# Designed miniproteins, single chains, continued (4), part 64

Each design is a single chain, and the fold is of that chain. pLDDT is the mean over its residues in the fold that is shown.

## One batch from the design tools (miniprotein)

Design m14346
Fold by ESMFold2-Fast:
Structure m14346 (fold): chain A 60 residues (1-60)
Amino acid sequence: MKEIKEKVIEEVEKNKDTMSVLEAAVLAADLAEEAGLSPEETRELIDAAINTVLELKGLK
C-alpha cells in the first residue's frame, strides 16, 4: 500500500497543472488493480489521489 500510494502521489504532483480529478482517480484505480489491493484500499488510494489534486490546485 505505502509504495503504491507514494507512486500515485508522486505522479499527481508531477502532473498537477494538467491532471484532472478523473485522471487521478483512474491512475489510482489502475495501480491498485495491478497491485491487487482490496476494495477498501483501492477506495482510500483513489480518495488520496483526488484530494492531492484538489489541494495542489487550491480547490477545497
Scores: mean pLDDT 78

Design m14347
Fold by ESMFold2-Fast:
Structure m14347 (fold): chain A 94 residues (1-94)
Amino acid sequence: SMEEELKRFAREALRRLVALANENRDDPEVARALIEAATLLQELYNGEVSVEEAIELLERLIARLREEFPDNPVIAEAVRLLEETIRRLREALE
């Protein structure tokens, strides 16, 4: 089902963000930003936020990450993952 596929994707995205944070733990600001993104995906996975709320929160997080870390390749990878999450969430609503 679409809901099951979204939850599975959110879980894998969460795991990737946590792995990126662990790989970059020597950069505490980047690691914290990645954990914040992971926390939002965890809330989505647990059903603590609606799909519509998750899209809004993810879009605001992406904007903030781009402003705070404009040239960081790790954050750019995280942003791509969050943008793919938004794309899948929008498909579930349409």
Scores: mean pLDDT 83

Design m14348
Fold by ESMFold2-Fast:
Parts: structure tokens; C-alpha cells; sequence
Structure m14348 (fold): chain A 76 residues (1-76)
């Protein structure tokens, strides 16, 4: 269990960094304000945490690793 939780937390951190970089690019392009980007990042992190907690609870370690890799690839 602890190993799956650690893997999920690592994936959350990585996914949050990807989202932050994307939002920062949108702010630089004038598409979003800094306040809007911060609000969206907080919402994304909360939703990602809930999703990752569910996946860690329902999948085996191998299944979780494969699914997280798929999700991170899609986010890039």
C-alpha cells in the first residue's frame, strides 16, 4: 500500500508541474491572469489527488504504474 501511495504522490507532483508550466505559458500569452492560473492550478491539483487516490485504492502496483505513465504522457 505505502509503495502505491508514494508512486501516486510522485505522479501528482509531476502532473502538477506539467499543469503549472502550461498555465504559466497561457499567462505569458495573455490568455489568463495570474489569479485565474492559480485558481485553475489549485482545482487541477485537488482533482488529480482525488483521481490518484482512487486509482491507488483500486489498481495493483503494476497496473497503477502503467496507468500513471499513460496519464502523464497524455498531459505532456
Amino acid sequence: MAEKRALAERALAEATEIVRAHLEALVAAGELSEEEAEALLAQAEARLRALLDRLAATLSLEELRAKLEELLEAAR
Scores: mean pLDDT 80

Design m14349
Fold by ESMFold2-Fast:
Structure m14349 (fold): chain A 83 residues (1-83)
Amino acid sequence: VEVKDAIKKEISNALKNAGLSEEDIDYITEKIVENIDPKVISYNLLRVVKVVNQKIKEGITDPEEIAEAVIEEIQPFDVLYKK
């Protein structure tokens, strides 16, 4: 869907300056889009960037761990009600 593709581009562009490889950015972007509504992602792009930068500063470079941290941050109701 066009909306989903547009959001993927926004995420990838926002994360390009975080110092991650293109492959890692693609992986993180796919995981976020698979788990979170594209509208919620678009509204929270600054939070996505902040979480990614924080994990990198902590020495965490595993794209799976970074993606999970982003998902937890921008799905507050999922953190409260989902397993």
Scores: mean pLDDT 74

Design m14350
Fold by ESMFold2-Fast:
Structure m14350 (fold): chain A 107 residues (1-107)
Amino acid sequence: TITITQSPSSVEVKEGETVTFNVTASKDVGNKVEWYKQKEGEDPELLIKDVSTLAPGVDSRISGSGSGTNFSLTIKNVKKEDEATYYFLDTSEAPYTYSNGTKLTVK
């Protein structure tokens, strides 16, 4: 079983700021990792696949990076529409493992 830890658990930023979410995996997960955005009452939206590949229609302000056991998602020039919970998904082995997520609040 792989343990995925994401930090911070919650963060509040102002519009126009840059925010970064960090993930540590208990084992090397390679490059089969994804990032998701979930707004209250909505289905999760894929943002990033294969560490750094933007999904179709995703804003270029969003970027992913990392390798092995350490990964990050960065959102530049944060907008109110970015307010959501962000999750990391390890797809290296089944069953897939979600992180605990980060709740982003924008003022």
Scores: mean pLDDT 86

Design m14351
Fold by ESMFold2-Fast:
Structure m14351 (fold): chain A 117 residues (1-117)
Amino acid sequence: RGLVEVTGPAEELARRAYEAAKQAADEMIKALDSGDFDKAVEYAQNAATAAVAASDMAGNPELREKAIEAGIRAVTAAMNGDREAAKQALDELVKVASEAYEAARGDTRPATVLLPA
């Protein structure tokens, strides 16, 4: 699956990114539980991409850095089949996306972002 370009108000894009991060996190755990490590890596990358997108909509470079670091840990956990490490990294990615969405609330400026399809 690929990325799709989405245009809209920054708050709305941050909300969609937060929802995408949560969905990708849930799907990654399901993929790990089924032993599908290739899909787990794909969903880890999708969760990281969504959390970075939310951070960009918030204009917060510190959240962006946290999303990148947590994303690397999520991908590594997926490659190793490490469910506990994956859960910790995904919880951090979802938290970053949530904080970014809160920071972007009320921001109606037009923006464009790439989100998982």
Scores: mean pLDDT 88

Design m14352
Fold by ESMFold2-Fast:
Structure m14352 (fold): chain A 74 residues (1-74)
Amino acid sequence: MVIEKEVKLPKDSVKSAKELFDHVYAATEADPLAKDAKSIGAGFAIDGDTVTAVVVARTDTKEVAFSASAKLLE
C-alpha cells in the first residue's frame, strides 16, 4: 500500500520546479517511514504555470508517496 504524505511548503519559498523537487525530496529523506528506503523515484507534471511533484520511496514493508504543487515563477 502506498502511504501518501502532503509536504507543507511556504508559498513564497517555491520559485521553480527544481525548488519544488528539492523540498519534496528533503521531506522524503527526513521522514522516518522513508529513511531506510530501498528505492526512490520522482515524477513531475507541468500544466501551464503549475508544477506537481511526486516522490515515491519504497521500503521493505511500505511505499511512501509525497506530493506537492507549486506555481512556476519567472
Scores: mean pLDDT 55

Design m14353
Fold by ESMFold2-Fast:
Structure m14353 (fold): chain A 82 residues (1-82)
Amino acid sequence: APPFSGPTRLLTPEEVAEIRALYPDSPLRAGDPVLAWATREELLETARAYREMVEKDKKESGTKGAIYFTAAGILKAALDFL
């Protein structure tokens, strides 16, 4: 099964507001399914990894490169890094 096959919960507006205050490029939205055991710190680290990847892509390939990355792929990369 894929890494995200575990139980899921819906992301709250409060969690999204906190993530976007630090990482506005985060793909996470209120009502999005996330892993049920995903902590605040894991969600923030995923958003940080996404932000760093988008910034690197903007420097090397421009903004178009970022379009090729999916939230699921980014989340997996962040979890494999952690």
Scores: mean pLDDT 60

Design m14354
Fold by ESMFold2-Fast:
Structure m14354 (fold): chain A 64 residues (1-64)
Amino acid sequence: VEEELEKLLKEAGLSEEEIQEILAAARAGDRDRVEKLLTRAVIEGKISVEQARRIAALVEELQK
């Protein structure tokens, strides 16, 4: 699950800093922060809404 999440973040074209920030928030169970980071990336045109939804689903799975 974590490897799949990291792969999707890299394929989406996020920076190493952004990837690490999202992974850290996901591991901490900070769902609000993950959502804000993904929303920011969508607004900045870095990822699509569909990619953000897929990433959010994997983050939820990783915490389960």
Scores: mean pLDDT 77

Design m14355
Fold by ESMFold2-Fast:
Formats: sequence, structure tokens, C-alpha cells
Structure m14355 (fold): chain A 64 residues (1-64)
Amino acid sequence: GSELTRRIRELMSKLNPKDLETFTEITEALNRGDYEKAEELKSKSSPVAQELADVVREAIERDR
């Protein structure tokens, strides 16, 4: 868990303000189990935001 958290923070530091806002929306969708919305937002995001979304999803699935 902690190593994935560090990777998430590092990727977040590379996002511009718009990407960070979009990433926040993706994280909220993932936290409430709205995977369809998360994938939709991810597809409209930058490559860095898409990689970050994949790492966050992996972390959530591992906590199940």
C-alpha cells in the first residue's frame, strides 16, 4: 500500500492544475464504485493522468 501511495504522489506532482482537477474527479468516481464514469474521465485525460488513474485503481482493488 505505502509504495503505491508514494507513486501516486509523485505522478500527481507532474500534473498541471487542469489535470489535477480531472484526476480528483476520477478518484471520487473510483471511491464510490462508479467505474464507468472513471473510465470515461480517464479517456479524456492526459497520458500522465491516465497512468495515475490506473495506479489508483490498482490500490483500491488491493484494499478489497
Scores: mean pLDDT 75

Design m14356
Fold by ESMFold2-Fast:
Structure m14356 (fold): chain A 55 residues (1-55)
Amino acid sequence: ELEELIEKLVELIVELKLKGKEELAEKYAKKLLELVKNKDIEGLKKLIEEIEKEL
């Protein structure tokens, strides 16, 4: 589950970059690293939802 959430988030962050939202992509990439460090599964799921709203 953790690896799947990370893969999904990386894909979404790349999509933000492709759409020219580089600042937002960098912000979310930093958040992703912090959540992964803490193994925060719930936080990773919430971050996916947050990024999907920006796309």
Scores: mean pLDDT 81

Design m14357
Fold by ESMFold2-Fast:
Structure m14357 (fold): chain A 90 residues (1-90)
Amino acid sequence: SPLSEAEIEAIFAEWEREAEETLGVPREELRRMRRAMAAAGLPVGEQALALGALLAERAGMPWEEIVETLKEVVGLSEEEIRRLVEAARA
């Protein structure tokens, strides 16, 4: 079932808080990444997945584990996941 825009925005707000409190990532940095992804034309759902992958990588999760988790949870291919993360870094 698709999440509403409000539910996705709530997920972003939770990730901003958690990243700031647990990973030491400033909230402003995450907002800058979101703006970059939006400017690149990524839908809000893809922005959420890309940000989640970047935060997991920063937390020290191996890239292979991140890819496997996203494949199982959302059904994306490794190529699609890599594309999203690269767009977020642009």
Scores: mean pLDDT 73

Design m14358
Fold by ESMFold2-Fast:
Structure m14358 (fold): chain A 103 residues (1-103)
Amino acid sequence: DPQLDLRVQAAINGALGIADAFAALGTPAMARVAEAFRQLAEELRRLYKEKRWDRVRELSDTVLSIARAADLRAAIDFLLERGLISEETARAALAALEAAEAL
């Protein structure tokens, strides 16, 4: 499905772009958030390879929505809700984001 292929590739690129944005903020908590988005990109690749079409569509659409919003706070909240980061990591990442926004 060429449309699904393009959507999955866009979602993978979106997740990696979010990861790079978090990594650029340079704190250990932000590095953990960046790694969680890299793991989401790998999950998208795995779901596609395993032909889990409904799951890959749902995750691709969610990741693309987060990438398009460019809302780093919402991205952290998303990872916490999915259990991909700890509450401690989310709290530290949100504090680092608020400090960066205050500069």
Scores: mean pLDDT 86

Design m14359
Fold by ESMFold2-Fast:
Structure m14359 (fold): chain A 76 residues (1-76)
Amino acid sequence: GEKEEEIKKLEEEIKRLEMEKEILEGLRLIYKGVAKATGLEDDPEIQERIKKIEEEIEKLEKKIEELKKKLKELKE
């Protein structure tokens, strides 16, 4: 019933957010790699872009943790 449906919904949301996080982590690696390859590691625009990506990753990690706590409570 209801509990199983809520678990499924939370698992799907967690999976979606984890995929978004992986994409952002990949973008961060690309920006860092390009900066290193071009000697632009100290470029303020590149540093600001990386910082924004890291801040977004942090927000996603917090949301994922909250949803995982809810999922654990429903499975108990």
Scores: mean pLDDT 84

Design m14360
Fold by ESMFold2-Fast:
Structure m14360 (fold): chain A 83 residues (1-83)
Amino acid sequence: SEEIKKLEELIKKAEELMKEGKYKEAAEYAYEAIKLALRLAPPSEIPRYIGRLLRVMGLMLDGKYKEAAELGIETTKEFLESL
């Protein structure tokens, strides 16, 4: 679907930004990816992805952008692998 392609594009961009040391931008892309994954998730998985989204947001608010991006990328890859 177009949404799955968008998820893959968001995560590729986040990973590229991580390699460049652009952790804040990487975290922003990873956050958008989790938001999209949450919209696509089956009802049984929604609580898990909400929990991950809140954790990523908390890390970003604390200025822990590298950890936020790593968690967001991992979470979205787990979602894509579950398809």
Scores: mean pLDDT 88

Design m14361
Fold by ESMFold2-Fast:
Structure m14361 (fold): chain A 56 residues (1-56)
Amino acid sequence: SNSNEGVKLGTEAGKLAVETGNEEAGKLAGRAVSLALSGMGESGVYLGKEAIEIAK
């Protein structure tokens, strides 16, 4: 589901943000997980992908 995908992407982005020290990516990763858990799975997926790109 989009909610499961959003949580997965947000979690991966969070791990990358910690590794790279990118606070902006970390904030987006947290928001992606929150949106996915709140039933906004599409938004969670979108922000999770954005956070991963920023964290790289």
Scores: mean pLDDT 83

Design m14362
Fold by ESMFold2-Fast:
Structure m14362 (fold): chain A 98 residues (1-98)
Amino acid sequence: GPEAERAEEAAREAKEAKTAREAARAAAEAGQAAAEAAAAGDKEAAARAAEAAREAARAAAEAAKKAKTAEEAAAAVGGALAAIGGAASAALQAGGKP
């Protein structure tokens, strides 16, 4: 569904991000889209959105390691945590599997 597609697009944006702040925003967007996919009740869409949010979280975590400032690193970590939260919601809707 559209929420799963939005999560997948946000995951691509997180992987292609040039800065930790861009990765953070994309990861947070992927997490929100995954939570919305969970609420929609489609198990297949929720599973896809959970995987996308996990990918976005990994991209944001990698961006945090490469961040030049503590503020950029904190933003990327925040984005990764938001993506993990959304992925967890979507995984629960998909029957407890990512």
Scores: mean pLDDT 85

Design m14363
Fold by ESMFold2-Fast:
Structure m14363 (fold): chain A 77 residues (1-77)
Amino acid sequence: KKVKPILVHNEAETLEKKVQEAIDAGYFPVIIDAGSTDGTREVAEKIGKENGVPVLVVPRGDIEAIIAAAEAARAAH
């Protein structure tokens, strides 16, 4: 299956639609939260539990951690 990393920051209102769209398109989504403060992380964890989607929290500006998270998702498939 094709893996689709979804990088988000303060996007609580749109995250569920983005994840569902990726699943419907045949992708395995991986949510990467770049230190959101608006409840996006909590929404991501709820979606992850309901759909078996991994959620990774990465500090803002940590590009190496974001790349590592995307590589880990790829390696799982």
Scores: mean pLDDT 71

Design m14364
Fold by ESMFold2-Fast:
Order: structure tokens, then C-alpha cells, then sequence
Structure m14364 (fold): chain A 85 residues (1-85)
């Protein structure tokens, strides 16, 4: 279900607060990207989702996933965010 404008604004604020504490949080960048997609700010959303993808790949590699699988899973995360918005 796509986010409402009120839910998107709340998610954006919470994601910005999280990024102020941890600028390397893949989850926070993904949440910010999702909020911006729901608000119609597609160009900014794409930039932030790319940052989330890069950080998620790094986390998956550290967990022992092979590089190809880590990239596939990170790309699928971005696809799910776009479909949910």
C-alpha cells in the first residue's frame, strides 16, 4: 500500500533524525528514499536509494554473502520500495 502524504512526511522526519545519528545506516537512507518517492520527489529519492543500495551491499558482504548475491538482494530492496510507493 503506498504511503499517505502524512505517513511520508513522518517517515522522512524520522529517517532524517536517524541519519543525523548514523549517516551510514542503509535502512535510514532507504526510508528517506521511500518517503521522497511518496512525496513525488523522484530525483532525490533515486539518489538516496542508490546510497541505501551501496550500504546494504557492504553489510551483506560483511555477513558472508557473495558479491553477486549481495548486489542482487540490494537491487531487490530498491525494487520493493518503488513498488510499495
Amino acid sequence: VPLSKEEAEALKKKAEEELAKDPNSAAAWAALGAALLALGKYEEAEEYLEKAKELLKEELLKMGYPEEKAEELAEKMVEYVKKAT
Scores: mean pLDDT 80

Design m14365
Fold by ESMFold2-Fast:
Parts: C-alpha cells; structure tokens; sequence
Structure m14365 (fold): chain A 63 residues (1-63)
C-alpha cells in the first residue's frame, strides 16, 4: 500500500469517527481505539506516526 493510499484510509476513518462522536461518543471511542491498534501495525514509519498522533488527538477530544 502506498503512503498516499494509507493517508486516504486514515482520513476516512477519522471522518467516520468524528461523525459517530456526534451521536454516540462511546462507540466513537471504541472505533478510535481499534484504529489506533490497526495503524500501529502500519509498515511505513512516517505514515504510522502521523496516523497514530491524529487518532490519539481525536480520542482525547471525544473523551
């Protein structure tokens, strides 16, 4: 998977979690945690670091 494709997947996940947080913040936190676990396994270090930071920030905003 290219870094560009990985960033697109991260953006879609972030958008989905943000939308879910408006109606069900508890479910949004669960999805954010799953996203953190999935992106922690990403082979590209830069993409992994960027995605993990953004998902952590989003999780903190929802909490």
Amino acid sequence: MSPEEAREIAERSLETIRELAKTDPEAALIYAEIALQEFSKWPDEEVRKEALERFRELKEEIE
Scores: mean pLDDT 79

Design m14366
Fold by ESMFold2-Fast:
Structure m14366 (fold): chain A 91 residues (1-91)
Amino acid sequence: AEIDEGVAAIYLAVGNLAMKKGDYEGAARLYEKAIELAPDSPVAADAYVNLGEAYRKLGELEKARQWYEKALEIDPSNERARKLLEEIEKE
């Protein structure tokens, strides 16, 4: 729903703030909440990409790969997810 997407966008924004502070575990939890509230939405696609980045920062490369793939399932045109997936597959 539109209201759920708005609330999910708030969780995405707070997760982004946690990432800037180096709280990768906290960011991951906030991104997961955004996805729960608005699955299969553009907000969820962005949250999956950022969740992948949080796991990459934690050294969890396989989890990061899975989250980038989830973002591409929602939005196959997501250039950021594609580039990040290519980067992690080279590691």
Scores: mean pLDDT 84

Design m14367
Fold by ESMFold2-Fast:
Structure m14367 (fold): chain A 58 residues (1-58)
Amino acid sequence: MSPEELIEKLREELKKTYSDEAVEMAVRALRTALNAGIDPELAIEAAKQVAEAVDKDL
């Protein structure tokens, strides 16, 4: 699966749960991690955590 396909799949999954800003930050984190050679599975997990952290209200 290409990095672009992984990014689009993550965006579609997250936009149902998180704000547009949280999704954009998660996509940026995923792209950065994949470009750094991080395992796709770990990169996706980290990106999901970024979305949650950005969109989390107290």
Scores: mean pLDDT 79

Design m14368
Fold by ESMFold2-Fast:
Structure m14368 (fold): chain A 55 residues (1-55)
Amino acid sequence: SKEKLELLKLLLEIARDTLRWLAEREKNPEMKAKLEAEIELLEKEIEELEKKIEE
């Protein structure tokens, strides 16, 4: 349902924002790179969900 997609998008946005906060404070460059890669994946998933919701 559209409501479930909107809830999933909200949860992914919270995860993205949390990982951004962690990445900004991460001192280990390897871990920071992993966090940034995960953020990119979440942003793509959010964009795909947004397209499905707006159809």
Scores: mean pLDDT 87

Design m14369
Fold by ESMFold2-Fast:
Structure m14369 (fold): chain A 70 residues (1-70)
Amino acid sequence: SVEELLERMEELTRQALDPSASLEEVRALTREAERLMEELKKRWEELTPVQAARALVMMSEMWFRLKLLE
């Protein structure tokens, strides 16, 4: 379900934002989150505005974290 995809993204985001996470770990987590985001994009019309915003914020946080570690 859409909610299960969002919950999986939440867990990946939590792991990526952990201060102890390495560059390699954050990169792998970000790639997995990007795959989940592509699945969410196929089902975008099923999302509430709040769910859509949550997904975009999580991806933005992961990309920003990755850039800071590079």
Scores: mean pLDDT 86

Design m14370
Fold by ESMFold2-Fast:
Structure m14370 (fold): chain A 60 residues (1-60)
Amino acid sequence: MEKVRKVAEELGLSEEEIEYIVELAKVDLESAKSYLAALYAYRTGKPFEEALEEVEKLLK
């Protein structure tokens, strides 16, 4: 869970968004990863597949 919070903070999410993602990760980690990857892709302009790989690396 700490890694999920850290990744969300690095992506510049608001405290409310961070809390949402952390709670989502407790019940559905894959959905939380997908949401973080989509946001990362949106902010960096990277393809979703590449963003998902980066998010997975950060959460290991």
Scores: mean pLDDT 78

Design m14371
Fold by ESMFold2-Fast:
Structure m14371 (fold): chain A 64 residues (1-64)
Amino acid sequence: MKFEILDLDTGERVVADTEEEAVKAIQRLSGATEEQAKKIVDEARKRDGLFEVNGKRLAVSFRV
């Protein structure tokens, strides 16, 4: 199980092996709060998607 997070504005890609690591990566890339980042992780578990946080665009995918 892993999360892949792509910053669409910079091209930076982060791979996270846990939900906690994914939350931290989203916060680092976007400046999102922990609550906002957790919401994005929860949504990404249901479907891969594009998310906008603090004017930053992230592509987040979940693989089992």
Scores: mean pLDDT 81

Design m14372
Fold by ESMFold2-Fast:
Structure m14372 (fold): chain A 60 residues (1-60)
Amino acid sequence: TEEAFLEALRLAEEGRRAAEAGDIETAVKLYDEAIRVAEEAGMGRLAAEIRREREQALKS
């Protein structure tokens, strides 16, 4: 759904900002929630993309 898509993107964006600020614990929680929202909505490709972004953002 469009609402779930926008929610997943919002959470991923917040996770990215948290990671850039060095708040890794918050970034992990936000990315994991974004992935969950995408998966629950059946958006497997979006969930996979957010997982890749999470991995890259958290590695520095």
Scores: mean pLDDT 84

Design m14373
Fold by ESMFold2-Fast:
Structure m14373 (fold): chain A 56 residues (1-56)
Amino acid sequence: HMTIRELLEKYGLTREQLAKALGISPEEVDRAIREEEAGVETPLAKRIRDFLESLD
């Protein structure tokens, strides 16, 4: 499966653009990426992933 970082690259989105789309801060996006890369599943990381995976 693709990570949040890989999905951002796939869709050409910046962390700032993702944060704006979700109504969160870029720092929260950075935290979710770190948590996913550390193998920690949080509600925020899941919400970000679900949003990105809904894009086509």
Scores: mean pLDDT 80

Design m14374
Fold by ESMFold2-Fast:
Structure m14374 (fold): chain A 77 residues (1-77)
Amino acid sequence: GREEGERLLEEGKRLFEQGKYEEAIKLFKKAYELGRDDPVLSALALSNIAKAYEKLGKHEEAKKFLELAREKAEEVA
């Protein structure tokens, strides 16, 4: 659930800081799946996926996930 999703989000952030962007994306996607009922966790996971895709030079994927993150963030504003 949410607590497991939050732990995966933090692990993904650590991998991102190490430059392991593809591994970080895998954990952020798992965090999103576990936190689908939590709009804040969903928005954070999607935003971090977008940042990691930008670091990989995958601009189209980054744009897609950034737009999804904005939609989720608007649900909690």
Scores: mean pLDDT 83

Design m14375
Fold by ESMFold2-Fast:
Structure m14375 (fold): chain A 94 residues (1-94)
Amino acid sequence: MEEEIAKKVEEAKKEGEKRAREIVREAEELAQTDPSLTGGEIEKLVLERSNEMIEEIEKKFPHPQARSAGKAAAQDALAEASRVHLRIQRELAA
């Protein structure tokens, strides 16, 4: 039973990280291809996609530990990407 849970936890983490990276890539593409979009508008889109991702992870992984791990991994990946982007923006603004 613990082995099955561990396997589902790792699958959920991998799925969360993958989906988070896809959201980040889409945001970067929009920033490059649509100069009319503000940073705030792109951030709002990322938040909307993040909420959809969380719901999809919850539907795909019904086990509480796997679901929790997947959501945490996705949120951590998005938060890290957001922090790096904000740091670069602050450096450029200074």
Scores: mean pLDDT 74

Design m14376
Fold by ESMFold2-Fast:
Structure m14376 (fold): chain A 86 residues (1-86)
Amino acid sequence: MTLTIVFRGLSVEQAVGYALRGIGLGVDGIPTKVEIKGDEVTITLENVSEELIEEYIELGREYEARGAKVTIRREGDKTTIEIDAS
């Protein structure tokens, strides 16, 4: 399964922090792509388990509880989590 996480409304410092976390997942053996566009960071993970996807959905809900706007979409084996912190 594929998981895409998009962070928006970030300072440059926050964007770099999220990108480094995505790189960390790649080092742990999960095929990971990280893209930075201004205040937006996109992390794409390939070959992830359903358990890992559920963990990131829960993380997204924690951001939502702290005031971020969170959108979760599931399309077959693809899951997208968008977190807007602006």
Scores: mean pLDDT 76

Design m14377
Fold by ESMFold2-Fast:
Structure m14377 (fold): chain A 62 residues (1-62)
Amino acid sequence: KEELIKKADELSEKAVEYEKNGDFEKAAQYYREASDLYEQAGNTRLAEFYRKKAEEAEKKAK
């Protein structure tokens, strides 16, 4: 479970980097992957947080 959280943290950091660079499609993808890993690790709060960030990035990409 701790390994999943570490990977989720790394993916969320990459998502933030892509978002700052204006690459909203990749930001949304990495936020979604981070959300899924947090959910698998049992961290529902962070999973919901990053799921919402993915949805926001998806809207900006369209």
Scores: mean pLDDT 83

Design m14378
Fold by ESMFold2-Fast:
Structure m14378 (fold): chain A 96 residues (1-96)
Amino acid sequence: SKNEKVKEILDELINDPRAEIAKEPVPFDHPNFHLLEKPVTLSSIKDAIEKENASAEQVIAALETMFENFKIMYPEDSPKRKEMEKLWKEFQEKLS
């Protein structure tokens, strides 16, 4: 049930227009690209579920890494960062 719930919420997140920026890799010429230890996108998380049978815990950890990367890439006053932080809060609320 937790795996099914996480997949359902992830599908909602992938189809959210606010999450469009998280579907594709950040360009390598972005100023903070070299500060990212692990690049993660919504597309890579979806592939991990479909091709690698990733667990709910692995999906949640990957999403945490992805949202943390947005804090590294964008300053606190960035509209893109604020939208991603809001999406992460909504995702966590849906999981409870």
Scores: mean pLDDT 77

Design m14379
Fold by ESMFold2-Fast:
Structure m14379 (fold): chain A 72 residues (1-72)
Amino acid sequence: MELLLFGKKPKKKYKEITARELAERLGVPDSQRQDLPRLLIKLAEELKKKGFKNASVVLDEQRDELVLRYEE
């Protein structure tokens, strides 16, 4: 199970939160699921204010969902 891509970033201390995981954690109802991108963007901005300069929201085409990525 040796992967060149895996050995590149797995220990770089980056964290990822999917829009779905955030919705479940916050108990977001279906009627407000379309606001998940806005919630992720707000969370990214809060993380940047706390010193996480690489916080951003991206569309993960592999998972077909939005993902918030940030440096620990």
Scores: mean pLDDT 66

Design m14380
Fold by ESMFold2-Fast:
Structure m14380 (fold): chain A 67 residues (1-67)
Amino acid sequence: AAADAATARAGEIGQKHRDYVLKARELRKEGKSDEEIIEELAKDFGPEVARNIVAAVKQQEAFDAET
């Protein structure tokens, strides 16, 4: 039960994280600023997590551009 509950929680967090990464990518393509994207994502996770998501998306985009 405890392991199943932890797995379910991790799944919920992982799904939300994936949704926010996709949302951040879409907002970046629309030309929104990092600050606007952080404000949108910070509604659920807070500003530090939102900044980390945006930073990760930017880093991945940079790597994708190089490869």
Scores: mean pLDDT 71

Design m14381
Fold by ESMFold2-Fast:
Structure m14381 (fold): chain A 60 residues (1-60)
Amino acid sequence: SKEEIRKLAIEFTSEAIRYVGYEFDYELTGDEEARRKAEEYRKRAEELKKKLDELEKKAK
């Protein structure tokens, strides 16, 4: 449904923003904790994107 797609899109966007933020922090500071968090949020965003793509395909 459109509601499910909307919720997943918001979650994906949230996780993707956190990924980009921590990636940028790591590039500027070399902080290993920032790198670890970037990888964590990248993986979460990738999984949410897969779910979004599948829902959009099923809705058509």
Scores: mean pLDDT 83

Design m14382
Fold by ESMFold2-Fast:
Structure m14382 (fold): chain A 62 residues (1-62)
Amino acid sequence: MTVLELIRKAHPDLSDFEAEVMAALALIAVASGPERPTADELAKITGISRELAEEILRLVHG
């Protein structure tokens, strides 16, 4: 499962382009720090729900 697939499942109302932009922003946010961001920090940066942020972090770091 990709970050893009998670975002499309959580936000079916988004266009393909909007979902791709959100996925790119989430991946950039995760990659940009020396430490792993918390789910709350990722949610604040990207505008996604805390629950979706936790799923993305588990996918990338799990």
Scores: mean pLDDT 73

